# Designs tried in a protein design run: designed miniproteins, single chains, continued (2). Part 15

Each design is a single chain, and the fold is of that chain. pLDDT is the mean over its residues in the fold that is shown.

## One batch from the design tools (miniprotein)

Design m4491
Fold by ESMFold2-Fast:
Structure m4491 (fold): chain A 81 residues (1-81)
Amino acid sequence: MSLEEMLEIAKETLEEVLPGDPRLPEMIKEIEERLEKEKPTTIEEALNVLAEVAEKFNLPEDVQKRLALLFAERYQAKLAA
């Protein structure tokens, strides 16, 4: 999976879990920057990027869990296609 595809999945997941959150553009930018630096090759590495950004923005534990689950589901679906 490309970094661009990972970023698109992250954007879709954040929009679904946090619709209309004014921090979304900043969170998406942080994810993009971390993906470019870390260049994850596995779902576990990609989930770690998402988790670090969620923690940086002080998202509640239940929101962090939902983001991780939805991201993983979308990532796996994309790999199966």
Scores: mean pLDDT 84

Design m4492
Fold by ESMFold2-Fast:
Structure m4492 (fold): chain A 96 residues (1-96)
Amino acid sequence: MKEEEIKKIEKELEEIEEKVRELKENIESFDIEELEEALEELGELEKRLEQLLEKAKELGDEELEKRILELQMELGVVEVALAVKLVILKKEEEKK
């Protein structure tokens, strides 16, 4: 049955969703070092989502594929927010 593979992917997606939520909640409180670490973690999450998307396509689970694609879009938005905050903080530090 495909059910066990689907449940494994769903569990990994829940873990990624939780990490993305934590990143979103903490962006305003991050310093430069924390923002750089967050961007590196985000890059690893993006790679993991690409692997999960291929597995979902192989399983033919359209709902899983859609959930992964929606999470990939959310990751992109968070990446832009982190990058913008990092640029602002670096500019503020250079002006001191």
Scores: mean pLDDT 83

Design m4493
Fold by ESMFold2-Fast:
Structure m4493 (fold): chain A 69 residues (1-69)
Amino acid sequence: SEAERNAQLAANAVAAMDQAVAEGLRHPQYRRSLVDSALRYGKAAGDASGKAEEYVAAAEAKAAAVLAA
């Protein structure tokens, strides 16, 4: 169904966001580009799930943690 496809797209975007965050924490030299990637993936997850505010807020919090490390 369309709902199942949208749920899978959201799950894939969240996984990509979490990977970008983990890479930013391990590689400070790529931190800014990886933060930008995490924010883009968070937005994609929000758009696919219909929960844009929740996913964007989570991505911003994770991005702030990477920048503070």
Scores: mean pLDDT 75

Design m4494
Fold by ESMFold2-Fast:
Structure m4494 (fold): chain A 77 residues (1-77)
Amino acid sequence: MKEQEEKVEQILKDIEALREAQAANPDAATQAEGKAVQKRNEELYKSLSPEMKEKLLEKVKEMEKEVEARAPELRAA
């Protein structure tokens, strides 16, 4: 379980960092780096147990919902 929990935490941190970077500098270079990290996260996600996947997915959806609620404001800025 410890390795699974560390993978979940790493994925969440990577997602948070990507969103912060995207908000600050959403250029082509940042997008390319984002895809590389996303592919790595996908590999980690596939190695997670169903229980850990469910917890991660719930946290990711919560974060995405909050970002989407602010997305029109952020993109309009």
Scores: mean pLDDT 68

Design m4495
Fold by ESMFold2-Fast:
Structure m4495 (fold): chain A 107 residues (1-107)
Amino acid sequence: MLEKLKKLLKQIKELVKKIESLTDNKNIIDSAKAVKDIVEEVLEKIEKGEKLSVTEAIGIALRLIGLGYQVVLEAKKLGNEELIKIAEELYKLSVEAAKLVLSTAEL
């Protein structure tokens, strides 16, 4: 499960980089970077062998889902079909990562 989570988090980081390469729009870039920041926090904890508490896991899961959805909303405001598809994929992976984060916490 931890290896699958690390893979999903790395895939989310690559989607953020792709969004940054396709647009100069500050709102979508800032939203995508907020997702990346949470992903990097979780990756660092995993790499250090740190365990997530239930409270930390819930907070991370809610932030991943909420911020991931914000990227979709910002992409839809721009009306760029390619950005919308990437944002929707980022949101989908963020939801899957949130589920795995919750499953790796103590109960």
Scores: mean pLDDT 86

Design m4496
Fold by ESMFold2-Fast:
Parts: structure tokens; sequence; C-alpha cells
Structure m4496 (fold): chain A 99 residues (1-99)
């Protein structure tokens, strides 16, 4: 997928059409930064605090499966207060990824 088009599509899916062009430009300059920014927007929309978002992005950069699972569990904990059904869905996605 073209990085700029992927960034626009993701921004629109998150309901942030106003950021689609900015994220597409970022994707052309730094595809990794654009991907991280899109993930930040998605996590903020889910109600995660910035400190948890930073942990998620750090784990994503490490490509360590154990760290990624631990961070996904922390995401589930963070959203459990506001959206327990979403927390359950995150947990199911973790299990699905573990096959």
Amino acid sequence: MEAAEAARAAARELGRDDLADELAELALRDPRAAREELLRLELRKLGLPDDVIDEVLAAFSEEDDEKRIAVAERMAEAVAKTDPELAEQIRKEIEKAKE
C-alpha cells in the first residue's frame, strides 16, 4: 500500500478527515512517524492517556512479541474503565494473533 494513501485512508477511518493531508505529507517524509501518529490518534480516540500511548509506540518500534503483548494488555486495562467491551475485544485480538 502506498504510504501516503494508507495514511489518508486511516485518518478518514478514524473520522479525522481534517488531518488526512497532513498525515499523507508526513508519510512521504517519514512513513514510520506517520504510522505512529495515526496510532496515537486511534489510541486517543479510544480514551488512552498519553503515557500509555507512548508505551504502545515504544513497544511497536521494538518488534518484541512479549513487549507487544504486555502493552496490548496495558491498553485493555486503560480502556476497561470507560469501555469494558472494547477491553474484551482487545484481549480477543491478542489471543487471535497468538493463534
Scores: mean pLDDT 71

Design m4497
Fold by ESMFold2-Fast:
Structure m4497 (fold): chain A 100 residues (1-100)
Amino acid sequence: MDLDDAAKAGEEAGRLFVEDEEKALEFVRKIKTKMEALGAGLGILRVLEEFEAHAEALDILGKDGSTEPTEEQIEEAVRKVAEALRERGLDEFAELLEKV
C-alpha cells in the first residue's frame, strides 16, 4: 500500500473540494483503493478544518508504532473520516469512501 498515492489523492480531493464540490465528488467516485479513499477523505477534512478528526484518523494509522498500517487500521481510519464527513452533511462522500 503506497502512502504517496494517499497523499496525492488527498491533495487533489482537497483542491477540487475548494473549487467545486461536485468535481471532488466525481473524483472520489473514481477511487479504487482504500489508501486513496483515506487520503481523499483526510484532504477534505483538512479543507473543512476538521483537525481533531484528521488527527484521530492518523493516530489509528500510527497505532503500535508501525510504519505500514494494516487493512483493519486503514478501514478504521476511513470510518473515522466518514463519520466526520457525515457530521458536516457530506453523506455521499462518506458512503463512497467507506465502500472502497
Scores: mean pLDDT 80

Design m4498
Fold by ESMFold2-Fast:
Structure m4498 (fold): chain A 65 residues (1-65)
Amino acid sequence: SREEKIKKVIEKLEELAKQGFKEIVELQLEANLHMQENHAPPPEELVERAKELEPKLAELEAKLK
């Protein structure tokens, strides 16, 4: 179900936050909430923050493989 999928995603995000990826997790959640609530792409401020966190995001992507 959708609820089960959401719970699994939250659990993975909590684990990543504990491993030092809290800023990326928070940014991802903020962007997703903005898209869900406003039915629009994330604002430029979130995009700029994502660019600043790009090296950290690369570390996270390598860890999730």
Scores: mean pLDDT 70

Design m4499
Fold by ESMFold2-Fast:
Structure m4499 (fold): chain A 64 residues (1-64)
Amino acid sequence: LEETRKNAEIDAKDIWGLNDEQAKKIAELVVETGERLRALPPDEDARAAVGSELIKKINEIKKE
């Protein structure tokens, strides 16, 4: 998961041009979401709901 956090932070900075604070918040959300998804059964609807929540939170961070 540490690699996932670092990759998400790098992508947020390099692809979206976000600052350090925004990139860290996104990286933490990605890690938390990945951990939640690993605990869920293979239910596409439940996984889609978690993914939708992540996207909404990312959009909130991008707005800052």
Scores: mean pLDDT 73

Design m4500
Fold by ESMFold2-Fast:
Structure m4500 (fold): chain A 80 residues (1-80)
Amino acid sequence: SPIDRLREAARARDVEAVREALKEIINHIKQTKNLEEIKKAGDALLEVYGEYGDTDPELRAILEEAFKELSKIVEEIYKK
């Protein structure tokens, strides 16, 4: 799954693979707008951020951008 690829890419410190996995996750969420899928993605982002965010500033920035995109999607779901 894209979430499993995210975890594997982060473990490998493959920034481009992390970007691709996040793009797939975000695009899937935009299509489905499923709150359980958003929760799973958020949980995976928090896990990866906790493990690697302090040691890799580029990975940290990418993860923070993904959190902002997820927050925007959640707000759109609740505001409608």
Scores: mean pLDDT 81

Design m4501
Fold by ESMFold2-Fast:
Structure m4501 (fold): chain A 61 residues (1-61)
Amino acid sequence: GLITAVAKKSFEGPEPQILSFKEGDELIIEKVYEDGMVVARSTKTGKTGLLGSDLVEIKSG
């Protein structure tokens, strides 16, 4: 299934490539890097961007 995650806290991305989200938002994980960064898509906004994996709780679909 899809790899999903839930935001642990609200975050405002300072750059266009950084994903902004609110606490409790569901995200779809598209890529995971060894450096602890992930590429995710917000289910609320449809935007894709980078975020730190420490900001989310990863779930399996």
Scores: mean pLDDT 79

Design m4502
Fold by ESMFold2-Fast:
Structure m4502 (fold): chain A 90 residues (1-90)
Amino acid sequence: SAAEEARRYGALAREYEEKARVAREAFETPGAPLELREKAYELVKPLIEPVTEELKARGEDPRLAWQEVLRVLEEKAREARRKAEEARRA
């Protein structure tokens, strides 16, 4: 049902939003605690390796992988949020 789809996409959006928040804090905070950086790494580990390899293949700096992972997570969160809202309006 539309209500079930809205709930599922809403939960997915919250998950991606939280991952993006943690990663952004760890990546963009110069003095971020080690625990926060380790937590962020574990949350994005499946994404960071493919992004790093893609950057290398394009001749770009692989150290930019964190910025690219943040974009991917924020894009996924936005798309899930949009689908949740569409399902609620259906």
Scores: mean pLDDT 79

Design m4503
Fold by ESMFold2-Fast:
Parts: C-alpha cells; structure tokens; sequence
Structure m4503 (fold): chain A 85 residues (1-85)
C-alpha cells in the first residue's frame, strides 16, 4: 500500500525532526526537555517499525497514532516556547 509506505516515511521523518530538536535544546541547556523529545522520537520510531512489521495495523489506526504523536510534539513545543522566554 502506497499510503502505508507514505505513513511509515512520515513517522520516520517526525522521529528525525524530534531528535534534531532534542540536540538543539540540549545545546541551549534545556536538558530535561531534550530528554522528553528524545523519548517521543524513540516511541515514534518504535511505532514506525511496528507498522512495517505488522500488516494487521490499519492505515486508519496509523493515521490516528500519527495525530497523537504530532499533538504531543505540539505540547513539547509549547513548553519549549515558555522556557525560551
């Protein structure tokens, strides 16, 4: 499924973006926040691996999970914004 392959790519891209954000935050001394971004990146990557390995996970379920991870990123970004002021 092309849609499934695209979703796996979107999860992997999100994990990479979260890891890069964590490195930036750690360089700024926001080490605890960087750990939260790294933990989220690990969970996103783990789900991408599950989605690749398990054809019983529906595209609809995967889209819902992507939305949840993006929501969590939004919360962490909000915290980063407050701490950077």
Amino acid sequence: SEEREKLIEEFRKLAEELRKRAEELEKKGLKDLAKLYRKLAEEVEAFAEELEADPSISVEEAKLELGIFEGLEGILDGIAKILSK
Scores: mean pLDDT 88

Design m4504
Fold by ESMFold2-Fast:
Structure m4504 (fold): chain A 69 residues (1-69)
Amino acid sequence: SPAAEAARQAARNAVMKKHRDKLNADIKSLKEQYKGKITREELNKKISEIMKKHQAEIRAEVAAIDAAL
């Protein structure tokens, strides 16, 4: 139904917002933790690892939402 699809989209959007906010916080914390302690290249590698982890969590949560219907 259109209502069910709207509910799924709202749930997916909530997951995306949650992970965006968490990712921004994690990146900020990482930059503060390693300020002046590592190279920009090393910092970028750590940021990429966090981003990859968040992408995997988003995929799992979206799959769970889609499977629930």
Scores: mean pLDDT 84

Design m4505
Fold by ESMFold2-Fast:
Parts: sequence; C-alpha cells; structure tokens
Structure m4505 (fold): chain A 83 residues (1-83)
Amino acid sequence: DEKENKGQNIADFLDYTAETLEQVHGDRESAEILRQAAEAARAGDYEKAAELTREAARLLREKDPDLAVILEHTARVLRKLAS
C-alpha cells in the first residue's frame, strides 16, 4: 500500500530527527514530540502525526528555523495522507 509505505517512511524520518535532536542538540522535548508523531504515523493516525509534527516545528522555530520549515512541510504531507 503506497499510503502505508509513505507513512512508514515519514515515521522513520521523524524518529531519526528525534534521535538527532536529543543526541546532538540535547533537545529532549522536541525529540519526545517527534517520537509520538512517528508512533501515530506508524499506527496510520496521520492527522495526529501531522498535529504533533507541527507542534515540534513551532518549538524549533527559534532554535532551528530550517528544520522547522522541513517539519511544517512534513506535517502538510501527513495531512494529505489523512484524506
């Protein structure tokens, strides 16, 4: 299933980003939210995954504006999968 495979790929990206934020930047709060978003995406709850990804983007806007833009785009893709 193309939708399921895309959701899994996005979940893997979110987990990788969370690990990088925690291990490299010490940002446990944003990492925890992105791990929850990855879990929601793996479960097929793309609406919840999009909301959590947007929340992480808001928290990162001052610290890493480039990553925040990438996460906002990722949330839009997740919302399309929810349709």
Scores: mean pLDDT 86

Design m4506
Fold by ESMFold2-Fast:
Structure m4506 (fold): chain A 55 residues (1-55)
Amino acid sequence: SLSQQVFEMSEQLQQARQAGSSGSVTAGNIKISATFDADGKLTSLEFTSDPPPPR
């Protein structure tokens, strides 16, 4: 489900924040990339979604 995938993305981003590094997660056709500084502060955030497949 979408809610479950969002929860998993949140977990992976939290792990990246604790590491003071960059992380990216993908759920379905959505990709989220986040970069954190050494203090765990978010410095950049990008997200990309693919168009829905043609019917």
Scores: mean pLDDT 67

Design m4507
Fold by ESMFold2-Fast:
Structure m4507 (fold): chain A 109 residues (1-109)
Amino acid sequence: GKSEVEVKLEVDEEEGTATATATGKNSKMVSVLVAVFDEKGRLVAFSGDVAFGENPVATAVAGLSGPGRIVSREERVFESKAGTSRVVRAEVETEAGPHTVIASGGGSS
């Protein structure tokens, strides 16, 4: 079967962290990236990881400028040379103003 990836994005309302988890299906490798942008579209934090194995799971954590709450999200699926990738974009409300969080995951067989 074709390599697939599921991406979950969570924001901790107390600690001010954004956590992205990528889960591979029919995959032997999965990659994850989480990136945080401020209200001006500037990259303020990012993290990434890769995991190998049968249907692997990778997690990445990036900091917000304080506690945040997801107010909207959208998801898109892309075909890439390495397999299928998935991107979750979330608008996050913080005391420092609105932030955009991008979580991406890719899987390969």
Scores: mean pLDDT 82

Design m4508
Fold by ESMFold2-Fast:
Structure m4508 (fold): chain A 100 residues (1-100)
Amino acid sequence: MSQEEKAELMEKEVEKLLEELRNSTDDRSKRGYLAALLRAIEDAARHLPYEVFKRLAEKVIEELEKLKPTFSEKTQAYADEVIARIKEIVEEAERREREE
């Protein structure tokens, strides 16, 4: 699989998870999709070029920030933790890119 094809598949997975998060009505499902999005971003950080990974991660952060006000208080708190962890992964990836 080419780097471009891999990036497209990972972006498609993220878009599907965001859509499922938007369409879910229960807190358990929303938290499950938030956890899946975090795992997808962790995988993208390991497997995609930095520029592609950064764009994907920034898109996820933006969409989660937009969706967060629609969540329950408990799910908003978990979303904040997920957003914070994604931001940490982006900072770690940026440091690695500068060292290579």
Scores: mean pLDDT 84

Design m4509
Fold by ESMFold2-Fast:
Structure m4509 (fold): chain A 80 residues (1-80)
Amino acid sequence: SEEVMRRSGELAVRGAREWLEQKDEFAEKAKKDKNYGASLYTALGILKAAVENFAPPEQAAEARRLLDEVMEAIKKADEA
């Protein structure tokens, strides 16, 4: 159980960084496809919950900032 939680936290933090690297691609696709955009918000919500529940405290704050930046980029694309 503890090992699964640790790995989940590590994967969530890594996921946040990978999503940040792809934020412009996600935003562009969301602008063209509203269903894709809705799916991205769902996936980001799941990833954010995993960060909140399983990530080490020091990394959780950073990962939250990265995910918030990704969400903002997608939201701005949806508004354009």
Scores: mean pLDDT 80

Design m4510
Fold by ESMFold2-Fast:
Structure m4510 (fold): chain A 96 residues (1-96)
Amino acid sequence: NALKYLEEAIKNLEKAIEALRNGDVETAKSYLLEALKSVTKAGDLTKNKEAQDYLIKAQFNILVALTELDMGDVEGAIQAAEGALDNVKKAKEIVK
C-alpha cells in the first residue's frame, strides 16, 4: 500500500539529511536513492491526484539533491532533500 512506501521515503530522507549534516555524502546518496524508489512506488500505488502531484515534486527535489551533491553543493542538497521531505509528508496527510 502507498502509506508503507511514504513512511519508508520519510525515513530515508531523514537519514539522508542527517548523513549530509555529518559530511557523509556517500551514505546520503544511498538514502536519497532509496527514498526515490519509495516515492516512485507510492506514486504508482496512489489514486489521489493531489497526492501524486506532491510525490512528483518530491521526486524532482530528490533528483535536485543528487545533482547538487555531484556538483559539491552539500547545503543545496540539504535544502532540496528537506523540500522532498516536506512534499512526501504532505502526500502522506492526503493518502491517510
Scores: mean pLDDT 91

Design m4511
Fold by ESMFold2-Fast:
Structure m4511 (fold): chain A 100 residues (1-100)
Amino acid sequence: NLDELLTKESLEKILQELKEAGNILDFEVKDTGETREVNGEEVPLFDVTLTLGPQVADKSNIGKTITIKNVATLGDLMRTLTGIIGGIIRVEDGDVIESP
């Protein structure tokens, strides 16, 4: 479910699975201390910094570090990350991407 609310623990678990799959090399999750409303509930916002791994469609992206800001739901993370891994979203090293 893309509307699934993320905790720091569930986010780190998802990112660890992606690291084990080789999609990313490393990650860091920062609690922003900010919230937004999702389906009538106040939920925490996370900034996710990650380094792209060898299992990406565009091999020039290997080793690039990006930050996805204001992640609250699985959809916030996966819309951006699957686009980057699939080579649909172009990124440069140090890019900062807002959650949709």
Scores: mean pLDDT 84

Design m4512
Fold by ESMFold2-Fast:
Structure m4512 (fold): chain A 61 residues (1-61)
Amino acid sequence: MAETRRRQELVLGLLRKRGAVTSREVAVALGISQAAATRLLRALEAEGRAVREGNAPWRLP
């Protein structure tokens, strides 16, 4: 899980820098697919490290 943890840290860094991000923005910033970006964001949401309001962009709690 080292690579997954590293990618999660990068996503958290983007959330801190931008305040809010979409899965598309994460995909572009990390050079990954939108599906991979969505999975990372959902994993962070499950861990309580990211949150979204309905269809709004993802952000830190």
Scores: mean pLDDT 77

Design m4513
Fold by ESMFold2-Fast:
Structure m4513 (fold): chain A 88 residues (1-88)
Amino acid sequence: GPREAIVAALEKLSEEQLKKLKEFLKDRLGVNPELTPEAIAEALIEGLKKLSELEAVVVLEQLRFLLRELGASREVADAVVDAAKEAL
């Protein structure tokens, strides 16, 4: 399902990339997950569900941009964002 797709994409990220993603989730969604792909995926989905549709779209596009800036491939960034959209 969407959570497993996010986890699989996040497993391709370095620990430093996951740490910066965790900081983004804290800043944008007010969630503070443990530094694991599973905890980050769950926190992303839970945080997005608390937002309006418009706010969720903005955060997801900011997330795509962040992942690309951190050096994630387009395929990884798109997989995270598209799976998160399906989870909503």
Scores: mean pLDDT 89

Design m4514
Fold by ESMFold2-Fast:
Structure m4514 (fold): chain A 70 residues (1-70)
Amino acid sequence: SSRAEALYELGVRYAKRQDLTRAGTALVHALSLDPAFERAREALRVVQEAAELIKQGREEEARKLLATLK
């Protein structure tokens, strides 16, 4: 697989562990290598939305949102 795909898979694994900082870093790196990588762009949006929900104390909604990542 390409380096962008490997970084996408790494980002999703971090997101499922709720390590949103590392998830975001990996997904941004994937998009820097392939700006047309739609799955990585979608995953990054999900991670950013989940981080905002956690800041608001809405951890259950954040968990459900992160669970949608494939």
Scores: mean pLDDT 87

Design m4515
Fold by ESMFold2-Fast:
Structure m4515 (fold): chain A 84 residues (1-84)
Amino acid sequence: MQSKLESDAQSLQQSLQKSKAAPPSVEAERAAVAAELARLREAIEKGDDIAASIYLAGLTVLIRHSRDPELAAAARRERDRILA
């Protein structure tokens, strides 16, 4: 009951604080961007406009939150190439 809830709350709080204190590496961000670009390209090739819209929105968020300006610029360029 209360003792178990307190233990679980402490574990969850620790995980959340750890995640915010140590954000993912630039390499992890680069991998996420590459995966999203691949999904967008596949959706466009299949003519799946709904999936393409969702992946495009996800890519925009990843680019905006990227800590690497070169990664962001490369992702934006590749996105534009896929949409052309």
Scores: mean pLDDT 70

Design m4516
Fold by ESMFold2-Fast:
Structure m4516 (fold): chain A 92 residues (1-92)
Amino acid sequence: SEEELAKKLEELLKEIAELAKKGEDKELIEKKKEEMFKLVLETTHPDPELAEKVRRGIEFAVEVAIKKGKGVSEEELKEEAEKKYKERLEKE
């Protein structure tokens, strides 16, 4: 179910944040990222275009989880996301 998928993804993101806080296991973080992608693909069976968007979304969520684990505030994360969005618009 969609609710079960969301819960599993949230649990994996929490684990990634904890690993990042410890400053160890880049390989384990990558494995958890791959597990998230596999879970979404196996549950939703998206077409290749949608699968690519899902992959980018997971990569972004993992980056945010890593930054949270390292002690970056939610306010700073929002400012970084807004800055990246603005830079992307200027390069279209």
Scores: mean pLDDT 74

Design m4517
Fold by ESMFold2-Fast:
Structure m4517 (fold): chain A 85 residues (1-85)
Amino acid sequence: AKEEEEKKLKKLEELLAELRARLDALVAELKAAGVPTAEAQARVLEWLRADPDRMAQLVLRGWLARDEAELARIEEEIEKLIEEA
């Protein structure tokens, strides 16, 4: 049933939001420890590069995006992944 797919999609959205919050919290923790923002972001990126989770990679790309157009593109890719799940 389409309702089962909709519930699965909502759980996936919640997981992506939790992942985004986790990444932001980790950067904030490193910044509080005196690590510059760019360096904190690079360290988080290297840690996540070992993660086979494609969605984690896309969320990280969005979070590191330098311009609004690239961020919008990555958000669209994430939305498509959620729709395909």
Scores: mean pLDDT 62

Design m4518
Fold by ESMFold2-Fast:
Structure m4518 (fold): chain A 69 residues (1-69)
Amino acid sequence: SRQEEIERRGLAAAVVAKILGLVEEEEREAAEEAVKSMTKEEVIEILEEEKEKSEHKEFYEEMIEAVKK
């Protein structure tokens, strides 16, 4: 459903915000808002770069698939 797609895209945004190296909670929310303004292409690029460095490639593949839809 579209609701599940929205939730998965929200999770992808949160993961990207974490990758951007936020320390403070207020900065985390600001970066999540910034990530929400990013294009699908930009989010996918960041997720694919982290996938290459990660042991949990399957997790990132699922996020990328959700963003691509």
Scores: mean pLDDT 65

Design m4519
Fold by ESMFold2-Fast:
Structure m4519 (fold): chain A 90 residues (1-90)
Amino acid sequence: SQTLTAYVEEELNNVLASESSSKLTPSMRSELAAFLADEAEKRGYPNSVIGLALTLARDELASSSSLDSAKNVLVDALDTADAVWKAMGG
């Protein structure tokens, strides 16, 4: 949803706040936030799983130079966060 997208975009910007070398433009970050929000909603993930995925993706995401590479990083991070969440009875 739009409110989930806004939350994800805020979290994404917070994770990348110290990464002045990031090649991800504001437009790319908005698209990534929408992508991540849609994937998380589709999979039924709570905000805690989204936050964990962004934390796990931080370094690789900061080094990503394209939307496709950044989306792949986020999907891998979501899969890892899902494994943690499932282990906690999610």
Scores: mean pLDDT 81

Design m4520
Fold by ESMFold2-Fast:
Structure m4520 (fold): chain A 81 residues (1-81)
Amino acid sequence: SQQAQQLIQQAQEIIRQAQEYIQRYSDNPDAVALAQRAIALAQEAIRLVQENPDDPKAQLEAEILLGVAQISLGLINLLYG
């Protein structure tokens, strides 16, 4: 569905931002761990909507996972930016 495609795009953007943070904060293990968690959550969101593209519950769960991933990246900026 169109919504599933949008969620996948958002997840890919989160992964890109998290990878940039890993490179910038390579000497900060806490920042790297938060960024790696964001990547894992975004990858789970992609898998969930790819396996269940027409399930509104799967789409909602993916949206929640992406929200948590965004909070993790925001925490890096708050603590280390």
Scores: mean pLDDT 90

Design m4521
Fold by ESMFold2-Fast:
Structure m4521 (fold): chain A 72 residues (1-72)
Amino acid sequence: MLLHVGLLNNGVLWVFSESVDEEAARAWTESHGGAFFTVPEGLVERNFEVVSGPLIHDSIDENQITRVRLKK
């Protein structure tokens, strides 16, 4: 499966849930100065670990975004 992700300037990836459409995910990522792209789910699962933290945004619920970082 392909995931919608935002890469932010700090090197953290935001993985959007299936309930967030591509246009909303792209707009949110770009509004935060990030780059939007789609990746295979297995690439994220193999190489990244989950990191939690508070988010401040207008249109996307915190529960619809998972923060991940590179494992090494």
Scores: mean pLDDT 65

Design m4522
Fold by ESMFold2-Fast:
Structure m4522 (fold): chain A 85 residues (1-85)
Amino acid sequence: NQENVDLLVEYLKKKYNISDELAETLRDVLLSLDEEQQIRLAANVAIGLIGSKTLGPGEWEKARELYKENFEPLEKEFREVVENA
């Protein structure tokens, strides 16, 4: 669904400041996925961006904790982006 892709990409640009290059790459990937996979990928991109700003090199245990604590809230957030369109 192209409408879901547009909503997720624009939300990532607005809230997480993804580059135009990353946005175009994500559009191509998201269009090949179903809705649940689209939401999951968007959440994973967001947590990766959070980790890149908060974690130092080699902090793999902290990265795992960050993923575990943040994935479900982010998945819910991106689900609401799609549902409230």
Scores: mean pLDDT 80

Design m4523
Fold by ESMFold2-Fast:
Structure m4523 (fold): chain A 74 residues (1-74)
Amino acid sequence: NADIEAETYLALALIYYYLARQSKDKNERIKWLEKAIELLEKAIDLSTNPQIRATAEKMLEEAKKELDKLKKEL
C-alpha cells in the first residue's frame, strides 16, 4: 500500500527533522535535514492522498529553507 509507505516516510522524516532541531552541531543539523528532505520527497512521490502530499510539501519547503540558511552560515 503506497499510502502506508508514504505515511511511514513522512513519520520518519518528522523524526529526522526533530533531530535536526535538537542538534547543536551545524554539520549534524545539515545531515539530519538532508535525510528528512530525502524522505519527504519519497513520501510525495508515493502518495496520491492530498493530505499526505500537502503535509509533506509544506515540511519539505520548511526543511529546504532551514538547510539553505545553515549552508550559508559561516
Scores: mean pLDDT 83

Design m4524
Fold by ESMFold2-Fast:
Structure m4524 (fold): chain A 90 residues (1-90)
Amino acid sequence: SKLEELLKKLDEELEKFEKLVEEAKKTATPEEQERLDALLEQVKIKVENAKKAMEKLAKEGKYEEAEKIFEDTLKDIEEAIKEVEELKKK
């Protein structure tokens, strides 16, 4: 279903973000590693909450609202990626 495809895409984007964080941690200071771990935890929680909300909305036939949550969650992941990249520059 379209919902299953969107949920899978969120899982794939989260996996990419986890790999980005692990790569950044290789050259990070202990303080930067703590920030990276906190950022990863925040993104994991947001993705889990988004998936639950999307599933609930889809069961109610509110597919447009579910897609909006998907899009907003992708933007949150993009902002988190920018934060990781800024940490790598310093």
Scores: mean pLDDT 86

Design m4525
Fold by ESMFold2-Fast:
Structure m4525 (fold): chain A 76 residues (1-76)
Amino acid sequence: MVSDEQRLAAAEGAVEKKEETIAQLDQAAQEMADNPEIVALLRKAKDLIEAGLEKGLEAARALEKAAELGAAWNAA
């Protein structure tokens, strides 16, 4: 069971590693180029991370949604 404090700490850690995370998001977008919905979510997450900590949780939710869509697409 993951607490809200653990989720917040993870989001803060992702923002601290902003440059590394942005590079990973860019790579993921290239790999998923055939899935425009996933690419749009990854770009939204990147923009939100760049906007700062206030948007960190929204970025984390966008990334989680992109991962779920990727898994569903691979299963189909």
Scores: mean pLDDT 67

